# Designed miniproteins, single chains, continued (2): the designs that were tried, part 68

Each design is a single chain, and the fold is of that chain. pLDDT is the mean over its residues in the fold that is shown.

## One batch from the design tools (miniprotein)

Design m6344
Fold by ESMFold2-Fast:
Structure m6344 (fold): chain A 83 residues (1-83)
Amino acid sequence: SKEEETKLYADIAKGVVMIYSSVEIQIAKKEGDEQKAEKLKKLRDETIKKIDEIEEEYKNNPELAKEKIDKVIAEFKEKVKKI
């Protein structure tokens, strides 16, 4: 269904955010930068929340859901670089 397609894409996107942030958090912790690690965790959680909100709002429109999720992931990657 359209809803299942949107959910699958959102689940994959959240997985990408979780893996990417976990790597960056581990690097920050190894460098002793606890402030950076906490900012990365907050950004991860905020990004996952945004993906969940898009999934619910656009559950019957997977094409728009995918476009909006892709933009959220791109913004997440840019924000990680600025921390």
Scores: mean pLDDT 91

Design m6345
Fold by ESMFold2-Fast:
Order: C-alpha cells, then sequence, then structure tokens
Structure m6345 (fold): chain A 79 residues (1-79)
C-alpha cells in the first residue's frame, strides 16, 4: 500500500531528524519537514508537504502522491 509505505517513510525520516520532539500541529510538522528536505537538497513547497501530511492523516493521499513522498524522503536520507 503506497500510503502505508509513505506513512512509514515519514515516521522514519521525522524520527531521524528529531522533528516529532518539536511538533504541535500538522502546519508545524510541514514547516519543519520542508526545512529538513531543503537542507538535504530536496526542493518542494511547504504547501505540498502540508497537503501530503494531511492526506496521510485523513487516509486520502493518492497513490501517486504517496509514491512521490516516499521517493523524496528516500533521496533526502541518502544525501
Amino acid sequence: DPREEAERALLEFGFAEGLFERVTSAEELARLLTEALHRRGVEVSEQTVLDWIRGLGEGTLSPEAARRLVELLRRAREA
């Protein structure tokens, strides 16, 4: 399931980057995640990241968006 893979990849990346110790909302997670991705050379808009986080939480994220999120998180971890 692409959404389940995306949720797992997000949890692994966020844990490794220490994002969850500072999160109070989806908006804050999107900001911190976008900053972490940019530091790893992955260019993505904060709005796109927020849409992905909300889609995962609501179970509405498309398979295409889920696969894209997994790919960007993988590239960030390998950088």
Scores: mean pLDDT 82

Design m6346
Fold by ESMFold2-Fast:
Structure m6346 (fold): chain A 60 residues (1-60)
Amino acid sequence: GGGAAGAGFAGSGGNSAGAAAGGREIDKLDQVGGTVAIKTAGGASDAAATAGGNRGYEAS
């Protein structure tokens, strides 16, 4: 959960985008399993960072 300071950055939409991207890859990975889990986690973080930056800029 984000606080007051983190809400604008993490909560704006970045978290949603990261969760959506991660969820999709996690679904595939969960079926196959294995080392791709690490990539899924990284992908979610990357997506969240990208969307968070975009949303944070707009939200601000």
Scores: mean pLDDT 46

Design m6347
Fold by ESMFold2-Fast:
Structure m6347 (fold): chain A 107 residues (1-107)
Amino acid sequence: DEKKKEAAERLLEIARRLGEAIAEYDKEAGEKLRKGLELLVKGYLESEELAKEGGKLIAEVMQKLPHIAEYLSKFAVSAANAIKDPENADDYIKRAEEAAEEAIKAL
């Protein structure tokens, strides 16, 4: 599905920026989060196993940085919805972007 792939590509760009921003404050957490979010988004497209792997990495970052955990959860839910409901992807991607911005501000 082309629309789902386009939504995933937009979400992966947000994940990259979020991971890079967090890596500036905590390199290990930022790198782990970038990989976790990439796996989660790809998992929503292709494989429940990849989504679970991504979720585990994100959970580890939430344990290390509990003050941003809510925003990471908000990103994950919005990303899932954007891929499952591509007709409304713009709204969900906007929410994912806002969650990423909130996470960066909360560092």
Scores: mean pLDDT 86

Design m6348
Fold by ESMFold2-Fast:
Structure m6348 (fold): chain A 85 residues (1-85)
Amino acid sequence: SSMEQLMLDLSDLGQRYLNEGKTAAMWLVNRVLQAALDGRLSEETIRQITEDVINDLKSQGRSQSDIDAAREAGEEVLRLYREYA
């Protein structure tokens, strides 16, 4: 199914971010994948997860590079979602 393919692509994306040392981006993708497994995946949910991760990174005093990587990951997840929606 298109949803199964999306979940596989999200899993691969998360693994790619982990391999690149982009741990915040990987955590964002994992939160989106969990929302998909729970049947709660939508553009609004993806945007909310992205903003939650960015706000958490800011509150922890993480680098602008980490924040930018998380924002880019949110945009890539949204792009993938739109391909299958």
Scores: mean pLDDT 88

Design m6349
Fold by ESMFold2-Fast:
Structure m6349 (fold): chain A 71 residues (1-71)
Amino acid sequence: SPEKYKEAEETAFQQLDIVLQHSLDRGFSREETEARIRSVVDGISTHYGLSEEQKKELLEKALEYLDKRLA
């Protein structure tokens, strides 16, 4: 549902901020950080019961957010 997707997106972005801060603090590569982000999206998508299409959309948004934060 749209409500579940919105909650999943909000939860994912809260966790992404934590993952990004930890990655910066530890000097992780872009590749390592991306792998961690993919794991977060997978976990959130499973928890909220997102479709494969919704999961892909959330992942794309998360990776765009990563690109903006690293610029």
Scores: mean pLDDT 83

Design m6350
Fold by ESMFold2-Fast:
Structure m6350 (fold): chain A 80 residues (1-80)
Amino acid sequence: TPEEVERVRKLVETFSDEAIDELFAILDRDGDGYITKEELREVLAGVLTDEQIDELIKAADVNGDGRIDREELRRFLTGE
């Protein structure tokens, strides 16, 4: 929804631990503890470009399995 897109944008701009946890909860639609490339595209559409989403996946998916866990997302957003 448009409200979901706006909320995700604010969380991405904040980069706090609380914002990262909340962002992950929004992205982890299935509650399985990881995020797929499709889930990222659906939620981040309108906040990030397809190129930025691909860069996020490549940077956060250190194992190359196409899935991003909470720690990988946090590491990407905090620059660790």
Scores: mean pLDDT 67

Design m6351
Fold by ESMFold2-Fast:
Structure m6351 (fold): chain A 72 residues (1-72)
Amino acid sequence: DERGIRGAALGLTASGWSYEEGREAARGGLDGDPEHARLAAEGAKAAVQLGQAGTLSEEDREGAARLLERLG
C-alpha cells in the first residue's frame, strides 16, 4: 500500500538513502526482490521507531508496520 511504501522510504532517509531510492526498494521488495525486501524492511523498522519518537506521522508509521508484516 502507498502509505507503507512512503513510511519505509522515509525511514531509509534517516540512514542516508534518498526518498526515491527508498521508494524503489519498497516496490522492489513487494515485487519479490530479496535485496530490496531486506532494505525496505530496515526502512520500515526505522519508520516505526521514528513514529514512536514522534518524528514521523502516525499514518506513515502504521503504513510502515503493515509493509514490514507483508515483507515477512
Scores: mean pLDDT 80

Design m6352
Fold by ESMFold2-Fast:
Structure m6352 (fold): chain A 100 residues (1-100)
Amino acid sequence: MEAERRRKLERLRAVQRAVLEAIARILRLLLAGAPESEIEAEVAALKKTIEELLADDPERKQFVLEQFDQVVALLKQLYETDRERLRELLAEVERRLAAL
């Protein structure tokens, strides 16, 4: 019981960490003016990680991947319209990663 609960909690934390780490990397790439290909490589890497972490939970996998795609689109829009907000978001994501 406790081992199974711990495994599920650890997997949930692993998913949260992977998503936040990918968002932080994408934010750093955007702020550095990196090419679209590098951003797409980070997106592909996270999708592979989520497929592995949530292989036994296809509904949650689909939800996480769809939410991540929406976040990436928003970050790209903010890079064009409000780079200061993008820097604030990076600081927030790094704080959340430290709290995990």
Scores: mean pLDDT 82

Design m6353
Fold by ESMFold2-Fast:
Structure m6353 (fold): chain A 86 residues (1-86)
Amino acid sequence: TLSDRLKHLSDDELEELVDEAFRRFDLNGDGTLNFVEFSAAMNWILGRYVPYGVLRELFNEADKDGDGTLSRAEFLELLKKLAGKL
């Protein structure tokens, strides 16, 4: 499952993973991830292709403000939810 890999990570490890994802995929350096950058980050984190419908659902869950981008805090919250920590 999508959450299987993330369940073994501590909160500190999830924060480090978010830091690394933003360093790699925040291509415009604005401190947020758009849907394309987010999709690349999720495929990288999970080590597999994630279907478009799943990515869209996850993005919509994380994008609480509905601004079409994810902050570091929103992305971390999403990963904690997938890990069963939130």
Scores: mean pLDDT 78

Design m6354
Fold by ESMFold2-Fast:
Parts: C-alpha cells; sequence; structure tokens
Structure m6354 (fold): chain A 100 residues (1-100)
C-alpha cells in the first residue's frame, strides 16, 4: 500500500540521517555541537519509533524534516559541504513524501 511504501522510505531516510549525524559528531571539535547533534538524533529516533507504532506517518515525517533542517543548518555553519549536500538531498525526499 501507499502507506507501507512511505513507511519504508521514511525508515531508509532515517538510517541515512543517522549515518550523517554520526559523521558530524566524529568531525566536530566543539562539545556543544556534539551534544546538539545527539539531541537531534535522539528526538528523531524517538519520534520515528513512537509515530510509526501509532501509524501517524505524517507526524513522523514532520519531526524528521525539522531535525534534518536543523542538522543541515549546523552542517553549513561548520562548513561540512559534502554532508550538507547529502542532508539537502534527504530533506527534498522528506518534502516529496509530505506532498503525497
Amino acid sequence: SKLEEIAKKLEEIFEEFKKLAEEMIKKSKNEEDVEYIKILLERAEKAIETYLKNKDLKEALEVLKAALERLLELAKKLNLEDIAKKLEELLKKVEELLKE
């Protein structure tokens, strides 16, 4: 079904988001930035687990979009161009799923 396809894509986007967040943690020299990334990752994980269990895929997508936007802004601020481009690609995928 369309909802099952969206859920699978959401899961794939989240896995890539997690990988990029972990890369940013490894590359960060600032403890405050590391803590902020960990908070964004934890919020995204909790939201995905909770909302997917409740079958509210739209709320899960909106929370993931917010986390991606904040992580992207931090990546740009830290001048992590490769990571920023990958986060922009993930953000576009979330925005397309929200239109469906």
Scores: mean pLDDT 82

Design m6355
Fold by ESMFold2-Fast:
Structure m6355 (fold): chain A 102 residues (1-102)
Amino acid sequence: ELPPELRRFREAVDRLVQLLKEHIDDPEILAASERLRAIVDRLMKAKTPEEIRQLVREALDALSELARLIAEHEDKLTPEQRDEVYRLLGEAVRALQALLDA
């Protein structure tokens, strides 16, 4: 069974990527989204606390880059979609922080 924090992180990333694909058709955002998804897959397979800490750092860096790219394309989103995107980004960050505390 997956840790609840890892499940939350995966769910937040999946929802975020889906929103971005529906509303922002940008190659850089798509590439950043796929990098983040690859980190999720690696976290699912991580066996040691050291691997988890490394992957959490990589995921935080990937989320930061994705947030920067999203900010450059905010005009493609309605206010409601923008609020949901930033809510999901925050949820993903919180889930990663909780993984380090577990």
Scores: mean pLDDT 85

Design m6356
Fold by ESMFold2-Fast:
Structure m6356 (fold): chain A 97 residues (1-97)
Amino acid sequence: KKPTPEQREIIRKNILEALKLHFKKNPVLSKEEAETAIDILLDILLSEKELSAEEYKKIKEEIKSIEEKIEKAKELAKELGNEEMLKILEHLEKHIE
């Protein structure tokens, strides 16, 4: 069952709040935690940019490393004016184990 746009927004907001709380409690992240967090954040940012299916697929195929994912996510956050997301990404980049 596909969530409604309103349900997607609530889920997205809850995921961001959960990640912020996790980072507050766990200031140093394992590589596995960092990979999980960046995949979630990148998917959120890509969904907000309203890319075509072809563009979305191309970006996901081209970006494989955690470092490339963080760089792309920071670029998208800046383009979207999402300062909160940019701060979360900067925290993630600096605090990987």
Scores: mean pLDDT 74

Design m6357
Fold by ESMFold2-Fast:
Structure m6357 (fold): chain A 102 residues (1-102)
Amino acid sequence: PRPLTPEELEAGRLIQRLLDALVNKADPEEIIELILELVRLTGIGEATIKALELLLNKDEEALRELVENATPDEHLALVVASILYDLGREVAEEAIERLRNA
């Protein structure tokens, strides 16, 4: 595998912090803030909104097509969107609003 860029390494550290927050059952607001920082760092805001909308609408066919053809950025967007969705519909909807207004 190729070496990671400095930005990819920082994204990896932020993902590790996010995983730690999830394991420790941190407040949803803390998890949202970590995800927003990761999205800002990686520039995946639009991809994350799209993934969240597909999850909220339960568009399994479009989600499958996205997963099969996902770029690394789209894979990251799917992972963070899935985390937000698992926290609840209200959290996912708040995250979409915050990402659109960023």
Scores: mean pLDDT 79

Design m6358
Fold by ESMFold2-Fast:
Structure m6358 (fold): chain A 70 residues (1-70)
Amino acid sequence: MSELEKKLLEVLYQAGDEPVKIDLNKLAERLGVSRSTLEKALDELEKKGYIERVSDNVYKLTEKGKEAVK
């Protein structure tokens, strides 16, 4: 798992079972990556089953994602 993917899972883990609305531009700036790089990392985490997309820019951790953070 990449460092970016780990940081994204940690952000979502802190919210527990609550969906998190991600401001893609602000988060990309804070992590020092492009918005496109951040979007690809979120897409990969969703494909791996670690997160689920609830609506536009709103994500939550799956049980598998919680296990990956532990």
Scores: mean pLDDT 81

Design m6359
Fold by ESMFold2-Fast:
Structure m6359 (fold): chain A 63 residues (1-63)
Amino acid sequence: MHSVRGVALVAAELLNLSEEELERLLSAPDSLAVMQRILEKAPDRWVELAQEISRRAVNVPEP
């Protein structure tokens, strides 16, 4: 999973982001900036997002 794109896509799914909002995350210079924008938008869901990213890292290998 590409760091910037991967995190942005997971956030878009969990937070129900529009394509426009997803594009804003993808315009971030790095994955830390993406994470900062997510915290700004939904600070209460940060823990949930971090857990989902960790879970998907295990599920990504194959079908």
Scores: mean pLDDT 68

Design m6360
Fold by ESMFold2-Fast:
Structure m6360 (fold): chain A 86 residues (1-86)
Amino acid sequence: SHADELAEVMAETLERLTELSSKSIEEVLKVFEEALERLRELKAAGAPKALISGALKTLKELIETIIPDEEVREELIERLKEVEES
């Protein structure tokens, strides 16, 4: 189901973020960018809007918590908004 696929995306994203032994900004950015692309694909495949919106909200909160650089956070939030508006 779309709910199961979305739950897997969020679970894998959290696991990858917690397993990074070095919190290099490039590795963290790659994890978030891959999560956003997977959510975009799920949305395009017809996943319910409520599930996508919930996942994007959670991902935004993670970005705001984990990314210390304000400019990088704003860039990721803009990419997130593009997924939301697509």
Scores: mean pLDDT 81

Design m6361
Fold by ESMFold2-Fast:
Structure m6361 (fold): chain A 68 residues (1-68)
Amino acid sequence: ARELFEKETGELREEAEKMKDIPDEEERKEIAEKVLRRLELLLSVAPPEYHEELRRTIEEIRRFAEEV
């Protein structure tokens, strides 16, 4: 079970990292919104033991989207 959450959060992090190579700010924001929405859904259904990791990832991606 934990491996699935780790895999999904890892894939979402990779999608967020791709924003660095996209010069269009509007496209970067769209990707960030999709990734954040998926993470929020995961947080809603995840056991409490994964909440800290998911919240940390959400904050990281949100900060990432705001800096670019």
Scores: mean pLDDT 73

Design m6362
Fold by ESMFold2-Fast:
Formats: structure tokens, C-alpha cells, sequence
Structure m6362 (fold): chain A 61 residues (1-61)
């Protein structure tokens, strides 16, 4: 839970700085940590934000 939220907060900071690829990577890691620790709300939010960042930056192929 704490790890997933910490990664989510850091990813949001990177997104605000325009560091979209790094933000997307940390959102994905937050999602994985949330699933592993049972923090499904953090996992769902991380997946949502990862997709938004990918769309904003054109990261997805």
C-alpha cells in the first residue's frame, strides 16, 4: 500500500515536470505494487494515469 502510493505520487510529480516517459514507467510500477499489496484503488488509478500520460506524450506505438 505505502509503496504503491509513494510511486504514484512520484509519477504525478514527473508528469507535472513534463517527464512523461518516466512518469508512465512509475505509474506502471505503482500499479504492479498496488496489485501485489492488495491496494486495488491505487492500482486502478495508476493504470488510468499511465494511459493518460501515454496519450498526452504519444508514447504508445
Amino acid sequence: AALARALLEEAERLREEGRYEEAADLFNKSGAAGVATGDLAAAERAVELSREVEREAGIKR
Scores: mean pLDDT 77

Design m6363
Fold by ESMFold2-Fast:
Structure m6363 (fold): chain A 116 residues (1-116)
Amino acid sequence: HHMEQQLREEARRRVLEAMAADRPKESLKIVVEYLTRLHGDEEAGKIVLEAIDKASVTAASLIVGMYKALLEEGVTPENVERIKAALDAALAAHPDITPEDRELVYKTFEELVKVF
């Protein structure tokens, strides 16, 4: 727990600094690096980081939220269906998201489910 607390505080500070510099994608990448160190393997983290570079800020935020849910809840058929339903609802709440961003979000979800 002590090492986990130190990693969390370091990540939190870096996220705040990136947000203060108006670099939201950088803040999302910091969150992904932190989550990958605690829970995920390097391959899953790499998939998410590459998707963030291609995505809008909104799509990148959804991708990071999905990654966090998969890591924290585990990859079971029931959890995958629930996370997909939450993703569908989130995408429906953002009608301004492009078809390309929607495709990237779903493609990233499918790739992550296969890697876990």
Scores: mean pLDDT 80

Design m6364
Fold by ESMFold2-Fast:
Structure m6364 (fold): chain A 103 residues (1-103)
Amino acid sequence: MARELLERAREALRAGDLPTAQELLVRAIEEALRAGAPALAETLREIAALLRELAERVADDPLAAATYASRALTFEQLADLLEAGRISAERAADVAVAMIRGL
């Protein structure tokens, strides 16, 4: 269930466990892809919200905060392109997974 994975990822991020959060976010993207493009777009937006929350929490580290905020914006743009039919769901998922692994 993608929502359960996202909730677990949020807790991992709050605990500073980035490797666990990355694994859970990748699994959430893969499960959402199987559910279809609308589910994937929603999941990408929820990941963007998590990255914005993380950016605010690490505001004392300007470079880390800027990186998370930039990634969040890109995830929202990716969801917009997917909903507009400008990219395939498979391509959106591949890009999203690469971005998560690069955190």
Scores: mean pLDDT 86

Design m6365
Fold by ESMFold2-Fast:
Structure m6365 (fold): chain A 80 residues (1-80)
Amino acid sequence: MKKLSKEEKEKLREAVEEFVRKHNLPEEVAEPLYEDLVKFLEENPEVKVEDVIKVLQGEKVNLSEEQANKIEQIVLRHLL
């Protein structure tokens, strides 16, 4: 497993909080979503934090369809 740096974790947390605010989601969604994305990144060392942040921002990323779908499933799980 890969361990994220403090800076990477802070960038991811800010991106998750911004995503939650932008989509008018409950504040309590932010921490569980952040934790699941950290776990995904630690289990998938080939995926960069920046790529996950870009997916949250709706930007194009160089990820496999399988990896992109897993990130989307994590997000959707917290919306239901």
Scores: mean pLDDT 79

Design m6366
Fold by ESMFold2-Fast:
Structure m6366 (fold): chain A 67 residues (1-67)
Amino acid sequence: SEEELRRRLARYAGELLAKKILHENPEIDEVKFKLVDLDTVEFTIKVGDKVETYTLSAEEVIEAVKA
């Protein structure tokens, strides 16, 4: 279905962005992401004992991967 294709693309873009963030920022220990819904992706970034969470739209994730 179109919906399942959208979910797969969002997950793939999220994986690429998580890897990009981790590769470009050696101070970061861990980057995790999850799909909250079809258009919303949550990223959790760990640096030492500090954990921060960011919410991005699927479109924002795709644009960030391209940058």
Scores: mean pLDDT 84

Design m6367
Fold by ESMFold2-Fast:
Structure m6367 (fold): chain A 78 residues (1-78)
Amino acid sequence: MSSELASEAAGRIAELLAPYLDPATLAEVVRRVATALLNGDFEKAIEIIRETARKYGIPEEVVKEAIEIIEEAKEKAE
């Protein structure tokens, strides 16, 4: 996956999750998601989002939007 697509997707996810996480946790989650996306591991990126949502009580609608961002990035990476 291109670094530009990974950075764009990770940035959008960071903005989406910012209201629900403290800055240190947000930075770590975004770093993990960006790394998974750079490696083309979209399943791992989705897993990180779902695991984070379960741990911090992030609403399912927000989780769905984050997953849609990852799926859009996957489609563009073809």
Scores: mean pLDDT 83

Design m6368
Fold by ESMFold2-Fast:
Structure m6368 (fold): chain A 87 residues (1-87)
Amino acid sequence: SEFIEEVLKIAEEAAELLKAGVPVKDVAVEFAKKVVELAKKYNSPKTEELEELLKKLEEAKTREELSRVLLELNEVISELIEEEKKK
């Protein structure tokens, strides 16, 4: 699946930024932005949910808030990958 390949590429880019010492929140926001654009490109029904999660990531003020939103984002992305694998 081209969608899965693009998600993995975005994830690899995020991993490289973390290795370079970029703060977790900054990496998470850039990752979420790229995932939202990918979801729009593929007309995903989860695009709106991903946009709301991106907004929550940008607005997160505490580590606990950031962690909760990252868990929700991971769940949505995992669901999208599993749906693509079933096709």
Scores: mean pLDDT 83

Design m6369
Fold by ESMFold2-Fast:
Structure m6369 (fold): chain A 95 residues (1-95)
Amino acid sequence: MEPLSEEQLEEFEKRLKEVLSKLPYLSEEQKKKLLEFLLELGKTGMGFTASDLAKYLGISQSTASKILKELEKAGLVEAEKVPGLKERVYYIRRD
């Protein structure tokens, strides 16, 4: 996906912080790391998987998948099935 502009990154960060504040199963440290991870992906336009998120946060792939489903429900990320890959690839949505 194409990288977010600086203005789009600021809007994304604001919306992401609102969503993260509503997730009771994440620690404040995990929320900060997740915010940093997703902002970097917004800057690059790169796709990522549940396993990428799990490794970055030091959590299980099951927990990472749960987080990604909440973000997808909030409209912050979208999932794509890429032929040849076993995992779905997630991208930062442009709002």
Scores: mean pLDDT 77

Design m6370
Fold by ESMFold2-Fast:
Structure m6370 (fold): chain A 89 residues (1-89)
Amino acid sequence: DKKELIEKGKKLDKEGRELFIQGRYEEAIKKYEEAIELYTKALGEDHPSVADSLLNRARAYKKLGRLEEAKRLFQEGLDRHSAYLKKKR
């Protein structure tokens, strides 16, 4: 059920944000990755919920000092958001 996938994704994204606030960046990344998978299945890869979770994951990589991964993931999030806007015209 699409609705169940979205609700699970929201819960995982919230858990990731709570872990990020606690400085638990590696655990936050895992929660964001799970949320991205569920949102992608329910809403499609270019949906704003996927882009937001990708950007949150990029911020966590930046906090870990993994700057090249963070830069790449930040660009991926922006590109997916741009693709969504182009589909909307």
Scores: mean pLDDT 84

Design m6371
Fold by ESMFold2-Fast:
Structure m6371 (fold): chain A 106 residues (1-106)
Amino acid sequence: SLSEKIEEIRKLNKELFAELSKVLPQDLVDKEKKVVEDLINAAEKSKDPREQRRLLVLIGASNTSLLMLVYELRKRGEVSDEQYEKIAEIVVEIDKLIDEMIKKLK
């Protein structure tokens, strides 16, 4: 169901931000975590498939932007390849769930 997939995204998002907290400044992590949590809650509450699609796309965009920051830190030697790969794997898993949800929206 839509609700079950939203809960899986919420779970993965919590895992993502736990990993981001190890490599990014805590104030940035806390602010971005709230933004994404608000987007997830708005997507769950929305009864409009077009708005649900827009909100899901914004969740993916936010996660991708954070991954790009981690990539830049990795290029500077401030983040390990293992830390980056773990974060990238979670982002890819969330993006796959978002794509599956969007395909089922009317």
Scores: mean pLDDT 89

Design m6372
Fold by ESMFold2-Fast:
Structure m6372 (fold): chain A 77 residues (1-77)
Amino acid sequence: MNEEQREELEKEVYLALFLIHAAIAINDALKRGDVETAERIRELADRYIKELENAQSVEEAKKIADEGIAEIDRLYE
């Protein structure tokens, strides 16, 4: 595997971790009947997904994913 393929795969891992966290958060909000929080998490996730797709390095992808996860956690009351 070349270095570009390795970096791409590592960035995809951070995107996957973020997506899993967002999906769990949305499902938990919906189970509580909190449709507004679920929608806010979805909108926030869409924004961070775009940033992650445009990440130029593994370090940037990790930082964006960590920040997105923290923002989602802050939406939980």
Scores: mean pLDDT 83

Design m6373
Fold by ESMFold2-Fast:
Structure m6373 (fold): chain A 72 residues (1-72)
Amino acid sequence: SEERRKLFLEFANKHVKSTEDSIKVSQIIQAILEALKRGLSEKELEEYLRNELDVDDETIEDALKVYKKLKS
């Protein structure tokens, strides 16, 4: 949807400052899409981002905000 695309672009614009950031943000977006598909809780997504992708707390908070909006 257009809203989904807009949310992901806004997230990417805030967090991508380098090529390495672009790869990490792509992984986070893929994790959000997989969480939506599997019906994961916010806590399960948070734990995955923190433990498997080594994402910082600020970026996790923003990713969870995107996830909440996409679930609505």
Scores: mean pLDDT 86

Design m6374
Fold by ESMFold2-Fast:
Structure m6374 (fold): chain A 112 residues (1-112)
Amino acid sequence: MRAKLRELLDEIKELSVEIQELLKEVKKVASNKKLVLEAEEELGLAGIYIGLAKRVLDRDPETALELLKKALEALIKAVKLLLEATTDPELKAKLEKLLEKLEELLKKVESL
C-alpha cells in the first residue's frame, strides 16, 4: 500500500538525518579521514535514492520500493564505514544501534 511506502520513506529520511549528525561527530575524532569521506559519498547516494523514490512513489510504487531498498543498502554501508573510522565507545554504540535498526528495516522491506 502507498501509505506503508510513505511511512517507510519518512523513517528512512529520519535515519539518514541521524547518520548525518553522527558522521559530523565521527569526523571530529576519526584518524582515518578516507573512511569518513567514503561514508559521506554513500550517504549522498542514499539521499539521491530517497529523492527519486519520493518522486515516483505515487505513480510507480514498485520502483519506489526498489529505490528505498538501495537507499537502505547505502545507509548500511555508510554506518559500517563510520564504525570502522571510530574507536570512541559512545559513538560506536550509537552507530551499532542504527545499523541494527537499518538491517531490520531492510529485512522487513525485502519481505514486501
Scores: mean pLDDT 86

Design m6375
Fold by ESMFold2-Fast:
Structure m6375 (fold): chain A 76 residues (1-76)
Amino acid sequence: MEELRAEAEQALRDARLGRELQEEGKKTGNATLYAAGALLAIGAGFQAELVLKRAREAGDEEAIRLAEEAMRIGGL
């Protein structure tokens, strides 16, 4: 239970960071930073999908909520 929440929280942090890097890339005209941010956010979304499956099997509602939010931010 604790590990699933920690994994979901990490995926959520990575998804948010990825989107923040995309916004910074847009502001500065840095295409590399934008692309890196997009890849981080999408990758975090896929990690969250794996956590979500395990969280649903465990019945951890908080981990489910965090993983769903990370997937949403990741564009899944």
Scores: mean pLDDT 86

Design m6376
Fold by ESMFold2-Fast:
Structure m6376 (fold): chain A 108 residues (1-108)
Amino acid sequence: MLTDEEVEEMKKILERDTEELLKKTKNEKVRERIEELKKKALEYLEKKTEESAKLAIAYGLLMGALYLLEQGKIEEAIKALETVLELSPDPEIQEKAQELLEEAKKKK
């Protein structure tokens, strides 16, 4: 189980990283998707378990992949999404990662 201090540090990192991604992203639909993924990551961190922290990290990687796609860094986005699929057996995360992976492949 995670301590309150560890959860607060993870939240600060997630909020900082999300703010930097949003600052560099002008596409409104991509911004909305990043904010939805952030909300999911924060909800998992509130559960304070190692398993929920891994899910929060996977959502963070999905946000990063979505940003890389927006920046045209297709190969880097694909690698990030493949990492998400390897790290998380969660069906919802796998579905979201597969959707983004198909979007990335269409942009090639």
Scores: mean pLDDT 80

